Designed miniproteins, single chains, continued (3). Designs and how they scored, part 44

Each design is a single chain, and the fold is of that chain. pLDDT is the mean over its residues in the fold that is shown.

## One batch from the design tools (miniprotein)

Design m9506
Fold by ESMFold2-Fast:
Structure m9506 (fold): chain A 84 residues (1-84)
Amino acid sequence: SAALREQGRAVQRQIGELAQQLKAAIQAGDDKKAEALKQQILALLRQAMDLHRQLHPEVSDEEVEAAFERTQAELDKEIEELKK
């Protein structure tokens, strides 16, 4: 569906904007704002996964969940690197 692909692009744009805000919050030492932004990014990543499942029903739930867990771990690692 063209509508689902457009929703996916919109979600990716929102993730990019929030990631920029997250970097700024970390650099400012605003831990509370950084945590809130991280949770918003994770929620949007879940939405992106739901859209991906609708577009690609042939992909297993296990593969999608494994990809999410890897992305979350990578985000956590990037946050720790930015704090150094």
Scores: mean pLDDT 84

Design m9507
Fold by ESMFold2-Fast:
Structure m9507 (fold): chain A 66 residues (1-66)
Amino acid sequence: MEEEVERLKKLAENFEKAYEKLKTISDQAAADPANADTAQGYRDTAESAKKMAEIYRKKAEELEKK
């Protein structure tokens, strides 16, 4: 159980870092209208990473309660 909780926390942290990086890339790409589609792609991926981070954080919290 301890290793599972730590692994889930690490996964959440990795997705949180991915969200930060992808959001920054998306914001930079969005500064150029020619890159709007690319910016949107990074934004969609960032949103997915954020959702995954929230799911893993919640799973880790629920396992800690056991």
Scores: mean pLDDT 81

Design m9508
Fold by ESMFold2-Fast:
Parts: C-alpha cells; structure tokens; sequence
Structure m9508 (fold): chain A 68 residues (1-68)
C-alpha cells in the first residue's frame, strides 16, 4: 500500500514536471523498491504519460510491484 502510494505520487510528479526520472528512481529506492524495479516503473510511467495512458501505466507498475 505505501509503495503503491509512492508510485502514484511519482506519476503525478513526473507528469507535472516537479521531479526528474532520476530523482523519482531514488525516491522509490528509499521506499524499499529494488533499483531494477524502480527503473522499470519509472520507464513505464514516463511512456504512459507520453502516450496519454497513465491509468494503464499505473496498473502495469502495480503488477510489477506485486512480483518484486
């Protein structure tokens, strides 16, 4: 739940330009998410934002969290 909240806040920060992808990766790592998973989540979120598919991207990111 706390990790899902962190991912939702990451998506908001990325879409609003409030934080760089690099800063978001470090923030997710601080929440106990492994670096490879954090990098993949940020990649998914950035791509989803570019494509206007943020809800689909969040769903994919949450599935990745459950498998890590």
Amino acid sequence: SSKEVAVRLAARALSSGLASPELIIETLKAQGIPEDVAREIVRILVQGIKEGKIEEALKEAFELLKES
Scores: mean pLDDT 85

Design m9509
Fold by ESMFold2-Fast:
Structure m9509 (fold): chain A 90 residues (1-90)
Amino acid sequence: EKSPKEIALEGLEKVIKLIKEKDYEGALKEIEKMEEELSKKLESNPESATEEERLIFTEASQTAKKLIEEKDYEKAIEELEKYKKKIEEL
């Protein structure tokens, strides 16, 4: 079973790929899927992520959705790559 960190990293990488492919609807759906998987994992295993880690996951999802909705796709990729690096260091 995947850790919260693994779910977040896999999700963000798929979102970045979809944005690069200009599949913005797919990118938004992948963010929602990532949020659902994280929610289920944290509900079943509350101790599997710290409060700080949960905030980072939430910020990444919110930032991605906002920038995609604003059609700032280059900034979305840039910010998601930064969050991916931050999560890799957890």
Scores: mean pLDDT 85

Design m9510
Fold by ESMFold2-Fast:
Structure m9510 (fold): chain A 77 residues (1-77)
Amino acid sequence: MEEERKKKEEELTEQILQDIEEGKPILKERYEEFKDEKEFESIVEAIIKNIEELWKNKDSQEKIIKKILEMKKEILE
């Protein structure tokens, strides 16, 4: 097992999870300004595709995607 790579992905995953949590209020304000659900969904989809391309560790990838989808649901509700 390549521990250095796994640790780097885990550190980056934790960083992104924090960025999502801190960014959620800002994204909600922006969504309320635009009020375009389709545009917001397109942005979320693009982010998920980038995560899928950049993260080779499926567990870390799934954690980030789940957090993004939870954020999306909270903003759209």
Scores: mean pLDDT 75

Design m9511
Fold by ESMFold2-Fast:
Structure m9511 (fold): chain A 105 residues (1-105)
Amino acid sequence: SRLEELEKLIEMVENDPFSPETIEAAKEYLSRVAGVPEEELNNLPPEVVVAAALVGIAMEYARLGLFEKAKRALLLAAKVLEKVDPEAAEELRRMAEKAETATTL
């Protein structure tokens, strides 16, 4: 299912966020879902590519009402960006906290 494809990329990032396979999967996701040209993706740091794919996945989970999965993806994106863009990482953590509140679990 579509959800299994999203979960697969999350698991790849959790295991090895900067492996060639994980980076390629993130680029394919952004090209296919967000319509970002491959040439633009090849000019971005791997941390930014992986984090952008995770944010896209989080937004897709949120649209489906899967806010716990969205939170997981946002927290992973924050960890990936922490050393490249600490301010963006902090904003992603803040978004993850709001996603948890929205579930009223």
Scores: mean pLDDT 82

Design m9512
Fold by ESMFold2-Fast:
Structure m9512 (fold): chain A 74 residues (1-74)
Amino acid sequence: AVDEAMREAVIRDVAKLTGLPEEEVRKLLEEMSDEEKIRYLAEVFGITEDEVRLMFGENLEERRARHAAVAAAV
């Protein structure tokens, strides 16, 4: 699945940046809540939590709704 492929790519990148084995990164992420994972990945990559959510595809639909709402505002 696309989401699973993105998750595996993120695990590899985090492992390279932190120097941890991919298995340890996967375990850490599995033990974290979704919000904790997003914060951790944002800090590791030096990007925003919003960018991490886009990489997972998880918040894409909600963001489209927000952009539509902003476009309807003054």
Scores: mean pLDDT 67

Design m9513
Fold by ESMFold2-Fast:
Structure m9513 (fold): chain A 83 residues (1-83)
Amino acid sequence: DEEERLREIEELYRRYVSRIVAAAIIGMADDDVEGLRKELQRIVRDFGRELGMSDAEIDRLARGVRGVREAVDALDEMVEKAR
């Protein structure tokens, strides 16, 4: 069911955006820029895996993640490809 699939992607997106926001709040409190970057890359990789993306595509998108903006942009591109 296409409508059910789109709802599942939307719910997944909301959960992962919340994880990015939580990671950013924690990273700012700890002043750990490198730890935040690694956690954001992990979040993006986990999202791609849940969408059933290939390892090569996940690695390509995750590699560009330097901060919160790039992490959200990567999720947006992954959603566009999963439609």
Scores: mean pLDDT 84

Design m9514
Fold by ESMFold2-Fast:
Structure m9514 (fold): chain A 72 residues (1-72)
Amino acid sequence: SKELEATILLFRIFALLVDVQIEAQLGQLTPAQIAGKEKEVQKLADKLIKLDPSLKPTMDKILDEIKTIKAS
């Protein structure tokens, strides 16, 4: 179903966000590596927004959090 597809995409996005947060805290990611993960999250977010446009504000917030980590 559309709802199941959106749920799976959302969990994949959160898993990537958690990985970025943990690896950045451990000092294991370069800015270039964070940018690469940001692009991966953006692709998944674009697919999710296409399935459920109401999730755009949530996706924008997640991407903004990754940009904040990259700037740190």
Scores: mean pLDDT 82

Design m9515
Fold by ESMFold2-Fast:
Structure m9515 (fold): chain A 67 residues (1-67)
Amino acid sequence: MSGAELFAKYDKNGDGTLSKAEAAELLTEMLGVSRERALALLDRVSSADTLSREELGAALGLAGEAA
């Protein structure tokens, strides 16, 4: 599955952004990391309470390098 399809699945309200909680769930599901680690990765990409698709992609890339 593409990252765009997964983003759309978690973006249930269609805002084009994910909350940090939704993005953390996506990261734990895709990468098998803990919620704490997912939130830390998201914090490195954005200090906002919401994340764009590009920011989520960057967090996924960061976690993939460490795995």
Scores: mean pLDDT 72

Design m9516
Fold by ESMFold2-Fast:
Structure m9516 (fold): chain A 98 residues (1-98)
Amino acid sequence: SLEDLKAEIIRMLELMAREARLFQLPEEVYEALEKLAEEMRTSSGEEAIEALHEQAHYLLTKGEEEAEKTGNKFYEIWGMIYTMELRTQARRLEEALA
């Protein structure tokens, strides 16, 4: 169901935030993920889709910036993987609402 899918996405965002803290990513990254997870609980499906696309773009950009700053390609790869995951979940919500 749509509610089950939203719950799954919230769990994924919470996991991403925990991993960001463990990998010592900028505070703004894990705070943004935690905020999005909380907002997802009350958002409409359309608002959730938009927020997931915006977060995906944000994570891609931050992964690239952190990789450049640290010289560690792990952050760029992390950003790409999580961007793809968030975009996949946004598409699943779009299909569920159609």
Scores: mean pLDDT 84

Design m9517
Fold by ESMFold2-Fast:
Structure m9517 (fold): chain A 55 residues (1-55)
Amino acid sequence: MSEEKMKKAVEAALTLVADARSEEARRIQIDYVAREMELDEEEKEELWREVTERL
């Protein structure tokens, strides 16, 4: 995965999780972004780490 693609995924996920009221809702939004951007399991874990760090 390119650094640019991960940066876009993090930005999209942060926008979607801003209105999420629970950890489960945040998980659903992050899973949605990972699916839309065709991330593999390793890239999805990186996205989770990046988003959680910025909350």
Scores: mean pLDDT 77

Design m9518
Fold by ESMFold2-Fast:
Structure m9518 (fold): chain A 95 residues (1-95)
Amino acid sequence: MKKEIEEARKIVEEELPEEVKELALKTIEAIEKYLKEKDKKYLIEAAELRIEVLEKLNLSPISEEEREILREGHLELVRGADREEVLEKVKEKLA
């Protein structure tokens, strides 16, 4: 966990645009506070900050429903289903 947090900070500093670096670092800090204190308020803070980062990068956050659709598609692929059929099914569910 500590190594993953340090690596995440390095990625933020090296790969993200200047405008979102501060917000991304605050997101990592909120996650660290959650891991240390186990208070859900920090997890909510991290989620809010993550949404702000995605919006500033002009990326729409993935909804819980969209996340579940993508997760189900991934599981079907792992079970050996045809890639093109799974992608078409996921596309229909997301439309």
Scores: mean pLDDT 66

Design m9519
Fold by ESMFold2-Fast:
Structure m9519 (fold): chain A 113 residues (1-113)
Amino acid sequence: LELTPNEYAALRAAIGTTLRMIDEFEKKFGPDERVEKIREKLLEIKKKLEEGTITAEDVAEFFRLRKELKEIIREKDPEFLKKLEEREKRETPPSIAEALRALEEKVKALVPS
């Protein structure tokens, strides 16, 4: 998978934000086996991104894992999820948010479910 510089930066930022969501979740609710599995897979995807070996399938898995994490957080505390998402929206530059959305659509075309 060939990423533009903006797509690379957006994916790296999104992985970092998702890992911080896991840290905040564990700080509030304690360890959860489902959340730890998501962390392990995110760290593998991050390593592949940094090594330049990332595939479209890896990026698609990232978006699925992120959705799964948000569903777990919502089950525990929907208001806490809302606060995490509002913080991410404030901290994410519009150009990075747009690049992430473009990447998700691109990957949906490359990896039919």
Scores: mean pLDDT 87

Design m9520
Fold by ESMFold2-Fast:
Structure m9520 (fold): chain A 97 residues (1-97)
Amino acid sequence: SSIKEKLLELAKNKNFEEIEKLLIEIMKKFGEPDFELELTEKNLEILKEILENNELDEKQLYELAYQIYILSLNEKEGLSVPIEELIKGIKETLEER
């Protein structure tokens, strides 16, 4: 997907603002509201790891965007989960849908 390649390039460049914008647009295309998204360095690392190691269709890119959104909310609430556990959980979600 050209969208996957663009997300990966933006993530490698740590362009948080453009990644946030693109993830919101992906989610909106699938019927989500105009969410406010503020990514952490941890969210970005998880996003990069999944994008580099998986071929994702448009639906899976939406599900990834939504999972990253939920993770950003959980971090604002002070929840601390190891990166390995988060990556595993997201991969399992992408494989089951």
Scores: mean pLDDT 78

Design m9521
Fold by ESMFold2-Fast:
Structure m9521 (fold): chain A 94 residues (1-94)
Amino acid sequence: MTIEDYTRLVMTAMAYEAGAISEETLNEIIEEIYNIDLSKYDKEEQEEIKRKLVKESVEFLAENGDEKAFERITEMKKLLEAGAPREEILELIE
């Protein structure tokens, strides 16, 4: 896992929690980053896995994040607060 991977996951989780992207998009990005198949788990297990991976990403960036990572997270936060269209949000994470 790179700083870029952790940053992408945190930004994706922020967009999902704000209602800007679908659960399907969140799952696809997690599957891409971790090379896992979430469909092998039940819905409760999927939620636990996603929560754990997001938490680990936040904790990693708190200790190891660089200026670029924090600038990208800040950009996502500003776009979400402004109610930016889904297409613009997706450009930051896909």
Scores: mean pLDDT 87

Design m9522
Fold by ESMFold2-Fast:
Structure m9522 (fold): chain A 56 residues (1-56)
Amino acid sequence: MVTVEEVARMTNREIAELFGVSQSLVSKMRRREIPGSTVGGLSVNAQKAYGLLRRL
């Protein structure tokens, strides 16, 4: 399992592979371009990635 600190040091590719989501979605999440209100419409894995990246 990865920590928030480890995810902060990972590339968008590594995070995308870990959660089974696209690199572009990870990039948008890291830039905080995904509003919290839209997160419920994403896949379960995308929601997990968002929750972890939001803590960075």
Scores: mean pLDDT 73

Design m9523
Fold by ESMFold2-Fast:
Structure m9523 (fold): chain A 128 residues (1-128)
Amino acid sequence: SSALQAAAARRAAEEQQRQERQQRLEGLRRSADSLGRLIDLLQETRILLQTGPEHDPEARLLLRQAQGELSRFSLYDNDVSDELITLLNEVKSAWGDRERTLELLERLIKHAQGLLQQLRRDAQQLEA
């Protein structure tokens, strides 16, 4: 019957919408996980720089790891990653000026944390 065909088509459309939402959720969660790892590396870099200049080599290695995580994140969101790359390059350019590097690093961390909070909110809205 036409009514049964219409009901089947509606259920197929609802299932497709659920699958599309699930795929978007998985993408948002992977972006959030990558951004979370970036934030952790940046926070550890900041702590090492605040502790003293003897930790500068370790801080530089963590900053290189953070750049690697940001490159992975850019595979998921190019527009957002371009701004983060710009801010990270400002941190790198300030290297050798500890006070300015710390200030720029704190700004980068706060910006990344804001983006992570937004990604988590977007994921929560799709789960509802």
Scores: mean pLDDT 84

Design m9524
Fold by ESMFold2-Fast:
Structure m9524 (fold): chain A 90 residues (1-90)
Amino acid sequence: MVKATVSVTFTAPSGEEFSVTFKDLLLGETQTKTVTDPLTGEKYAVTATVVSYEKISEKMALATVKVTVTNLATGEVVATKEVETLGEII
């Protein structure tokens, strides 16, 4: 099993930059966090899932995390990205 902690940065349509940290994501686990844009008052759901990994050693893996940012008022997906981070094999 792979476990990863990842910090994800995204830019909202307003130009404001947000950073969200997801701790101890397991392979295939999805976590969602809500952020509010202080300039517009709009709320975004930031969803992260570990979708794959590459084994580096018996205890270490390079994990690929898929991130989706959704506007909660409209339901529109405003950003998607994939982030690689160092994870643990447990």
Scores: mean pLDDT 81

Design m9525
Fold by ESMFold2-Fast:
Structure m9525 (fold): chain A 82 residues (1-82)
Amino acid sequence: SMRAERLLRETREAAREYLEYKAQVEVNPTLENINKYIAAALRLIGLIFEAKILAEKGELSEEQVEEIRRLGEEAGIDASGL
Protein backbone atom coordinates (compact mmCIF):
# COMPACT_ATOMS: atom_id res chain seq x y z
CA SER A 1 0.00 0.00 0.00
CA MET A 2 1.03 3.64 -0.46
CA ARG A 3 0.84 4.14 3.32
CA ALA A 4 3.25 1.25 3.96
CA GLU A 5 5.62 2.47 1.20
CA ARG A 6 5.60 6.03 2.64
CA LEU A 7 6.27 4.67 6.15
CA LEU A 8 9.22 2.57 4.87
CA ARG A 9 10.72 5.54 2.98
CA GLU A 10 10.31 7.91 5.96
CA THR A 11 11.70 5.33 8.44
CA ARG A 12 14.80 4.75 6.25
CA GLU A 13 15.37 8.53 6.09
CA ALA A 14 14.74 9.02 9.83
CA ALA A 15 17.13 6.17 10.76
CA ARG A 16 19.86 7.62 8.53
CA GLU A 17 19.42 11.15 9.96
CA TYR A 18 19.36 9.81 13.53
CA LEU A 19 22.68 7.96 13.08
CA GLU A 20 24.26 10.99 11.34
CA TYR A 21 23.19 13.39 14.13
CA LYS A 22 24.28 10.87 16.80
CA ALA A 23 27.77 10.82 15.23
CA GLN A 24 27.79 14.66 15.08
CA VAL A 25 26.86 14.94 18.79
CA GLU A 26 29.64 12.46 19.74
CA VAL A 27 32.21 14.65 17.91
CA ASN A 28 30.77 18.09 18.80
CA PRO A 29 28.12 18.16 21.59
CA THR A 30 26.75 21.69 20.94
CA LEU A 31 23.17 22.57 21.95
CA GLU A 32 22.28 22.79 18.22
CA ASN A 33 23.63 19.27 17.54
CA ILE A 34 21.93 17.87 20.67
CA ASN A 35 18.58 19.38 19.60
CA LYS A 36 18.91 17.90 16.08
CA TYR A 37 19.77 14.49 17.57
CA ILE A 38 16.77 14.57 19.97
CA ALA A 39 14.40 15.66 17.18
CA ALA A 40 15.67 12.87 14.90
CA ALA A 41 15.31 10.31 17.73
CA LEU A 42 11.69 11.37 18.39
CA ARG A 43 10.84 11.18 14.67
CA LEU A 44 12.29 7.66 14.37
CA ILE A 45 10.49 6.51 17.58
CA GLY A 46 7.19 7.88 16.22
CA LEU A 47 7.64 6.08 12.88
CA ILE A 48 8.44 2.77 14.63
CA PHE A 49 5.27 3.23 16.73
CA GLU A 50 3.22 3.83 13.55
CA ALA A 51 4.79 0.65 12.11
CA LYS A 52 3.72 -1.36 15.21
CA ILE A 53 0.12 -0.13 14.79
CA LEU A 54 0.10 -0.92 11.04
CA ALA A 55 1.65 -4.36 11.67
CA GLU A 56 -1.07 -5.18 14.26
CA LYS A 57 -3.70 -4.23 11.63
CA GLY A 58 -2.03 -6.49 9.04
CA GLU A 59 -1.15 -3.50 6.82
CA LEU A 60 2.59 -4.35 6.59
CA SER A 61 4.17 -7.38 4.90
CA GLU A 62 6.64 -9.59 6.82
CA GLU A 63 9.49 -8.10 4.75
CA GLN A 64 8.37 -4.53 5.61
CA VAL A 65 8.11 -5.40 9.34
CA GLU A 66 11.59 -6.99 9.27
CA GLU A 67 13.13 -3.95 7.52
CA ILE A 68 11.66 -1.48 10.04
CA ARG A 69 12.70 -3.73 12.97
CA ARG A 70 16.26 -3.92 11.55
CA LEU A 71 16.43 -0.11 11.08
CA GLY A 72 15.32 0.40 14.69
CA GLU A 73 17.82 -2.18 16.02
CA GLU A 74 20.71 -0.63 14.00
CA ALA A 75 19.81 2.76 15.56
CA GLY A 76 19.70 1.21 19.05
CA ILE A 77 15.96 1.90 19.40
CA ASP A 78 13.68 -0.85 20.76
CA ALA A 79 11.64 -2.25 17.86
CA SER A 80 11.06 -5.71 19.41
CA GLY A 81 7.26 -5.17 19.39
CA LEU A 82 7.24 -5.49 15.56
Scores: mean pLDDT 85

Design m9526
Fold by ESMFold2-Fast:
Structure m9526 (fold): chain A 101 residues (1-101)
Amino acid sequence: MLEKVREILEELAEKLDSDYLKFYVPLFIKGLETVPLSPRETAELLVDFGLDAIRLKGHGVKELVLEALRESLRALGASEELIEEAEKEFLERAEKVVPLK
């Protein structure tokens, strides 16, 4: 499951053309592999990853990031309820993100 999440997030980083995200994805995945996290905790960390992508690349990438988060949560076997909660939290918090540019 984490291998599929890595592939999804690496593809996102390539689409966003972000050297920082390309570097960070393997470290993020290693963190998820190392620490025993609940499905909710994993979803929260994925939302945080998505918000950092918006901070780095701007609000124009929001739809690409949201799609990658949905696919990642499904790959992890998250319930549709948890996916919907994470999507709502991501969208609400994304509106408050000030891009670095």
Scores: mean pLDDT 85

Design m9527
Fold by ESMFold2-Fast:
Structure m9527 (fold): chain A 93 residues (1-93)
Amino acid sequence: MKVKIAYSSSPEARKLAELIKKYLQEKGIEVEITEIDASPRELIELVKKGEFDIGVAVVETEDGPKPIVYVNPNSKYYDDIIEAVKKAIEEFK
């Protein structure tokens, strides 16, 4: 059981990806994290193509850093991923 996470090249996106990994590993799921020099839109396209299960980006706004997380709805781990993402986002805030 292995989930692939891609994150856009930023310290905040890396932190969020590591939090998602932590919660997935607590469920006994193996996780691979890959850093990609890509926009949030390009990252979402890679996830939609099935190259990754999860795409993670953080966009700086005037209200502070905003997480953008896209999950492949066809992933066999979808329910576990959604639960881990929700926990990671709450901890990231």
Scores: mean pLDDT 83

Design m9528
Fold by ESMFold2-Fast:
Structure m9528 (fold): chain A 82 residues (1-82)
Amino acid sequence: SPELERAVEELHKLLEEFRELIARSTDEELRRSGLLLLEFVEQRLEEILNSDEPDEVKLERLRALIETVRGAIDHLRAQMAA
């Protein structure tokens, strides 16, 4: 669906932003935890898209991933600004 496609595009954009923030972080522990979350989200996205679930369910799961990544970006930015 067009909504599902837009959610995937939004998540990809957020993942690129998160990857850039991780690369700029000088804190080794923040980099490690960020990379683990990035890998988890990328794997989860593939699982969602490859599932036999209806588009409405996939969209709900994608929106949850989007919020997770947004929270991680906000947290990392706050830590880097301190």
Scores: mean pLDDT 87

Design m9529
Fold by ESMFold2-Fast:
Structure m9529 (fold): chain A 86 residues (1-86)
Amino acid sequence: TMEEVLEKVEEWAKLAGITVEDLNDPVTREDLLDRENITGRVAMYAYGVAEGIPVSEMTPEFFEDEERAQKAIELGNEFIKRMKEK
């Protein structure tokens, strides 16, 4: 479920020392396609949790697929919303 995905992302972000202040709001496609961007990495991790795909399989070319990119961006934005509403 979305809640289970976001809980796992929150746990990972906390362990990585990532706060909501580190993230771009909203998450954009440009964030996602920049491998070094913290915001993109959060969205990528959320997608991996949701789909059961390891991060190592999610190269920049992986998210050139528009449907994958849209889902990852959606999950990243839901995560930011969750963090701001707590």
Scores: mean pLDDT 80

Design m9530
Fold by ESMFold2-Fast:
Structure m9530 (fold): chain A 83 residues (1-83)
Amino acid sequence: MLEELEKKTREKIRKMIEEAKEEASEKSFKEIEELIKEAEELEEKDPVRAAILYGIASSFYRLLGMYEKAEELDEKARELLEK
């Protein structure tokens, strides 16, 4: 009885930790998506500002361990500044 309750409590704690990590990631992804959207809207009007926003979004992807997506945004920033 108590042993079974302890197992269920341990499983609930594990799920809560997983959910908390997922919620933090979701919030970060939404912030990154907003930065990318703003950068996309500024590419024609202000390419320098757009490049800065892509750089910031890239930095957030690196903090989340998403290096491939970070590199893609860094490349977009370079293309805007080079051209």
Scores: mean pLDDT 75

Design m9531
Fold by ESMFold2-Fast:
Structure m9531 (fold): chain A 70 residues (1-70)
Amino acid sequence: MQTYQALVTFPDAETARRAAEEINRRLSHRGIYAQVVGEREVLIVAPTQEGLDEGVELARSLGAVKVTRL
């Protein structure tokens, strides 16, 4: 099954952690997951491109400063 991924950078570690928790709270029921993978970096994984776009949009609303699609 094809998965879509993006690496999202936040301004600080606390913001990254809170954003990952919020993304998982709101979107995990749709198979969209967020994991802190670096001090300020969160990996978002989704089963569809549309799902990844939704996760990235939420991350941007939570203070993401950079998004790299993988």
Scores: mean pLDDT 85

Design m9532
Fold by ESMFold2-Fast:
Structure m9532 (fold): chain A 69 residues (1-69)
Amino acid sequence: GIAEITVSVPVAPGTTVTVTVTTSGRTATAQVKTDANGTVTLRIGSDEPVTVTVTGPDGTSTTVTAEPV
């Protein structure tokens, strides 16, 4: 399935944030710039719930869990 996740972080648009994705005991980390709305949208192929943590440069983080469809 595909989990589509939009995460809002309390940072300005175009800010580089650290995105950590955890699925099935696997963890992947990447740096991504927020969009014009201050959000990050991810599409993750998974048959299990996906947990995404987005951390701003000030260390503030937002965690979202999504189910694949």
Scores: mean pLDDT 78

Design m9533
Fold by ESMFold2-Fast:
Structure m9533 (fold): chain A 86 residues (1-86)
Amino acid sequence: GEEGLREAREAFERAEEASREAEEKSPKDKPGGGLAAGVAAGLAGISLGVGLVTGDGEEGARLARRHAENAERALEGGPEAGLELA
């Protein structure tokens, strides 16, 4: 089952991209948005790492997807959204 690990990696990359976009947009309208996206991307990376260490790529993929969704929502909705879903 390397498919779960691959999905976790893709979700992490998505969260990382959201974090980069938030940084580039410079937080003029929502100062916390970039930080929340960065935190969610970091959590996605940790989730991928847990999947690698435990050998449970499917669990890592599920957690990474959740954190990628949090990062995307934080970029759009603000920093509280990421914290509420964690």
Scores: mean pLDDT 62

Design m9534
Fold by ESMFold2-Fast:
Structure m9534 (fold): chain A 98 residues (1-98)
Amino acid sequence: MEELREATERGLELAERVLRENEPFLRELVREMLAKGVPEEDVRHIAESIAVSLAVRAVERWLEEQKVSPEIREEVLRRVEEFARERARRLTDEVLAE
């Protein structure tokens, strides 16, 4: 579906932009949690949860404005969630490698 492809591409671009803008905050939060002795598994989970929340919230608002079908919305948000989790995992791995 052409509409699904376009919505997915734009949604992922928006998610990337939001996560990039919040990267310094997330990186510092991860460093602080690790420095305080929070277990690595908990740090990973918290970072993923925050990244997903930030990206999904922004993309949901955009999709609502575009008046996309519920089926397209659901698929785009699934892809955005996957993208945000992967980004958060990479960020946590980078901090752990410092």
Scores: mean pLDDT 86

Design m9535
Fold by ESMFold2-Fast:
Structure m9535 (fold): chain A 113 residues (1-113)
Amino acid sequence: SKDFKKGRKLLYQGNYDSAINSFKKAIQSGDKSACFPFAEALTYRAYELTGNEKLGSYLLFYRAVFDDKGKAYVVDAAYGLAKQVLKVLNKEPDSAEIKSLKKDIEFLLSTCS
């Protein structure tokens, strides 16, 4: 989809907030292939807000799961990564940015299952 392609470009450019919004639109239009890139964008944004280096380790692990299992596991890998990111954010003080990111993660967990 156009939103998927836009999201990928924004993610590559480090514009994680705009990438998140583009991937959400792709998923809302039925493009479940956006689920894992959406989880990646959420993870990078969580790293910007928290500096928690475990987020990088989670990203690499779930990326390897997706790469090994292919398209059939894109939803499972996205869901698993998003749950780990949510656990990290639940240990942080609730800023407006953290609350917004948690809502986007909850959207992933409800739609990419």
Scores: mean pLDDT 85

Design m9536
Fold by ESMFold2-Fast:
Structure m9536 (fold): chain A 85 residues (1-85)
Amino acid sequence: SDRHLLLLAEADIGVIEVQLAVMERTQAPADDFRAAAARQLENFRNNAAEIKKQLSPASQAKLDEMVAETERRVAEAVDRHEARA
């Protein structure tokens, strides 16, 4: 169902947020953080694209908004981590 697929996307976002938060808290090198963020975002986009094929048009729009918001939040996390030095 659309609800279950959107919950899977939310779970993927949660994993990204936790992984980046751990790297931020442990003061990972900026290059490592940026590389991890890029890989996580690429994996998320690929998973979201597959989920999108199974969704109704209304839920596809919601997933697109979730992807855009996640991309913005990841970019902000990279900027914050680089600014911590």
Scores: mean pLDDT 87

Design m9537
Fold by ESMFold2-Fast:
Structure m9537 (fold): chain A 64 residues (1-64)
Amino acid sequence: RPPPEIVFHRQVPGDPDAPVEFDLIVGDERRPRRTTHREFSEVMRSLLPEDLRRQRERQREALR
């Protein structure tokens, strides 16, 4: 199964301070969360490169 999943419920583009509603799924836990678009965008931007980096490292470990 993939790492933590995000399911969007409401998202208003064009306003960085607009509210964003989503569910954070970690394993078999589903937690509803609310944040601003700006905060969510910053977190996603920060996490995405790290997640991709770890995925590549896992691939390399599996291969050689």
Scores: mean pLDDT 61

Design m9538
Fold by ESMFold2-Fast:
Structure m9538 (fold): chain A 75 residues (1-75)
Amino acid sequence: MSPEEKLKKLAEGYLEGVRLLAEAGALAAAQTVADRGIKDLREEGKKLGVPEEVIEKIIKEFREAAERVLQEAAA
């Protein structure tokens, strides 16, 4: 598995955590998992030697997906 693939898999795991907590009505916990995910993706991406442009692209896609989940759950 490439460094980029490892980082994408980590993002998928965090997004699943956000979805599960949001569906359970735990919106504050879901936001905490989303915030932790962004931090951990940046730190892990740097450790794996993923190019900064690729790290930020993965974080952007994760942030946008997590924001959609949280907005839908809050509506």
Scores: mean pLDDT 86

Design m9539
Fold by ESMFold2-Fast:
Structure m9539 (fold): chain A 80 residues (1-80)
Amino acid sequence: MMSLEEILEETKEKLREIKKKSLEENWSSQELADKITKLLEETAKKMDEAKLTPEEKKKFAEEIFKELDKLEDEIEKYRK
């Protein structure tokens, strides 16, 4: 089973890949949002399988919110 740190690192890496591809392939804001949603759904399943504690899930949410804030800045640049 994956640890909290493994799930967090994998999710952050995949978010960075999504961001990079969105810029390189000129994805719409909606396409980017769809890709992020799918990743978060997959991550939620992994967290359930890993039987993470409420504290671990809270830590994950805090770290992912930081990554999503960075991603939102990229989206805003796209809407210029």
Scores: mean pLDDT 75

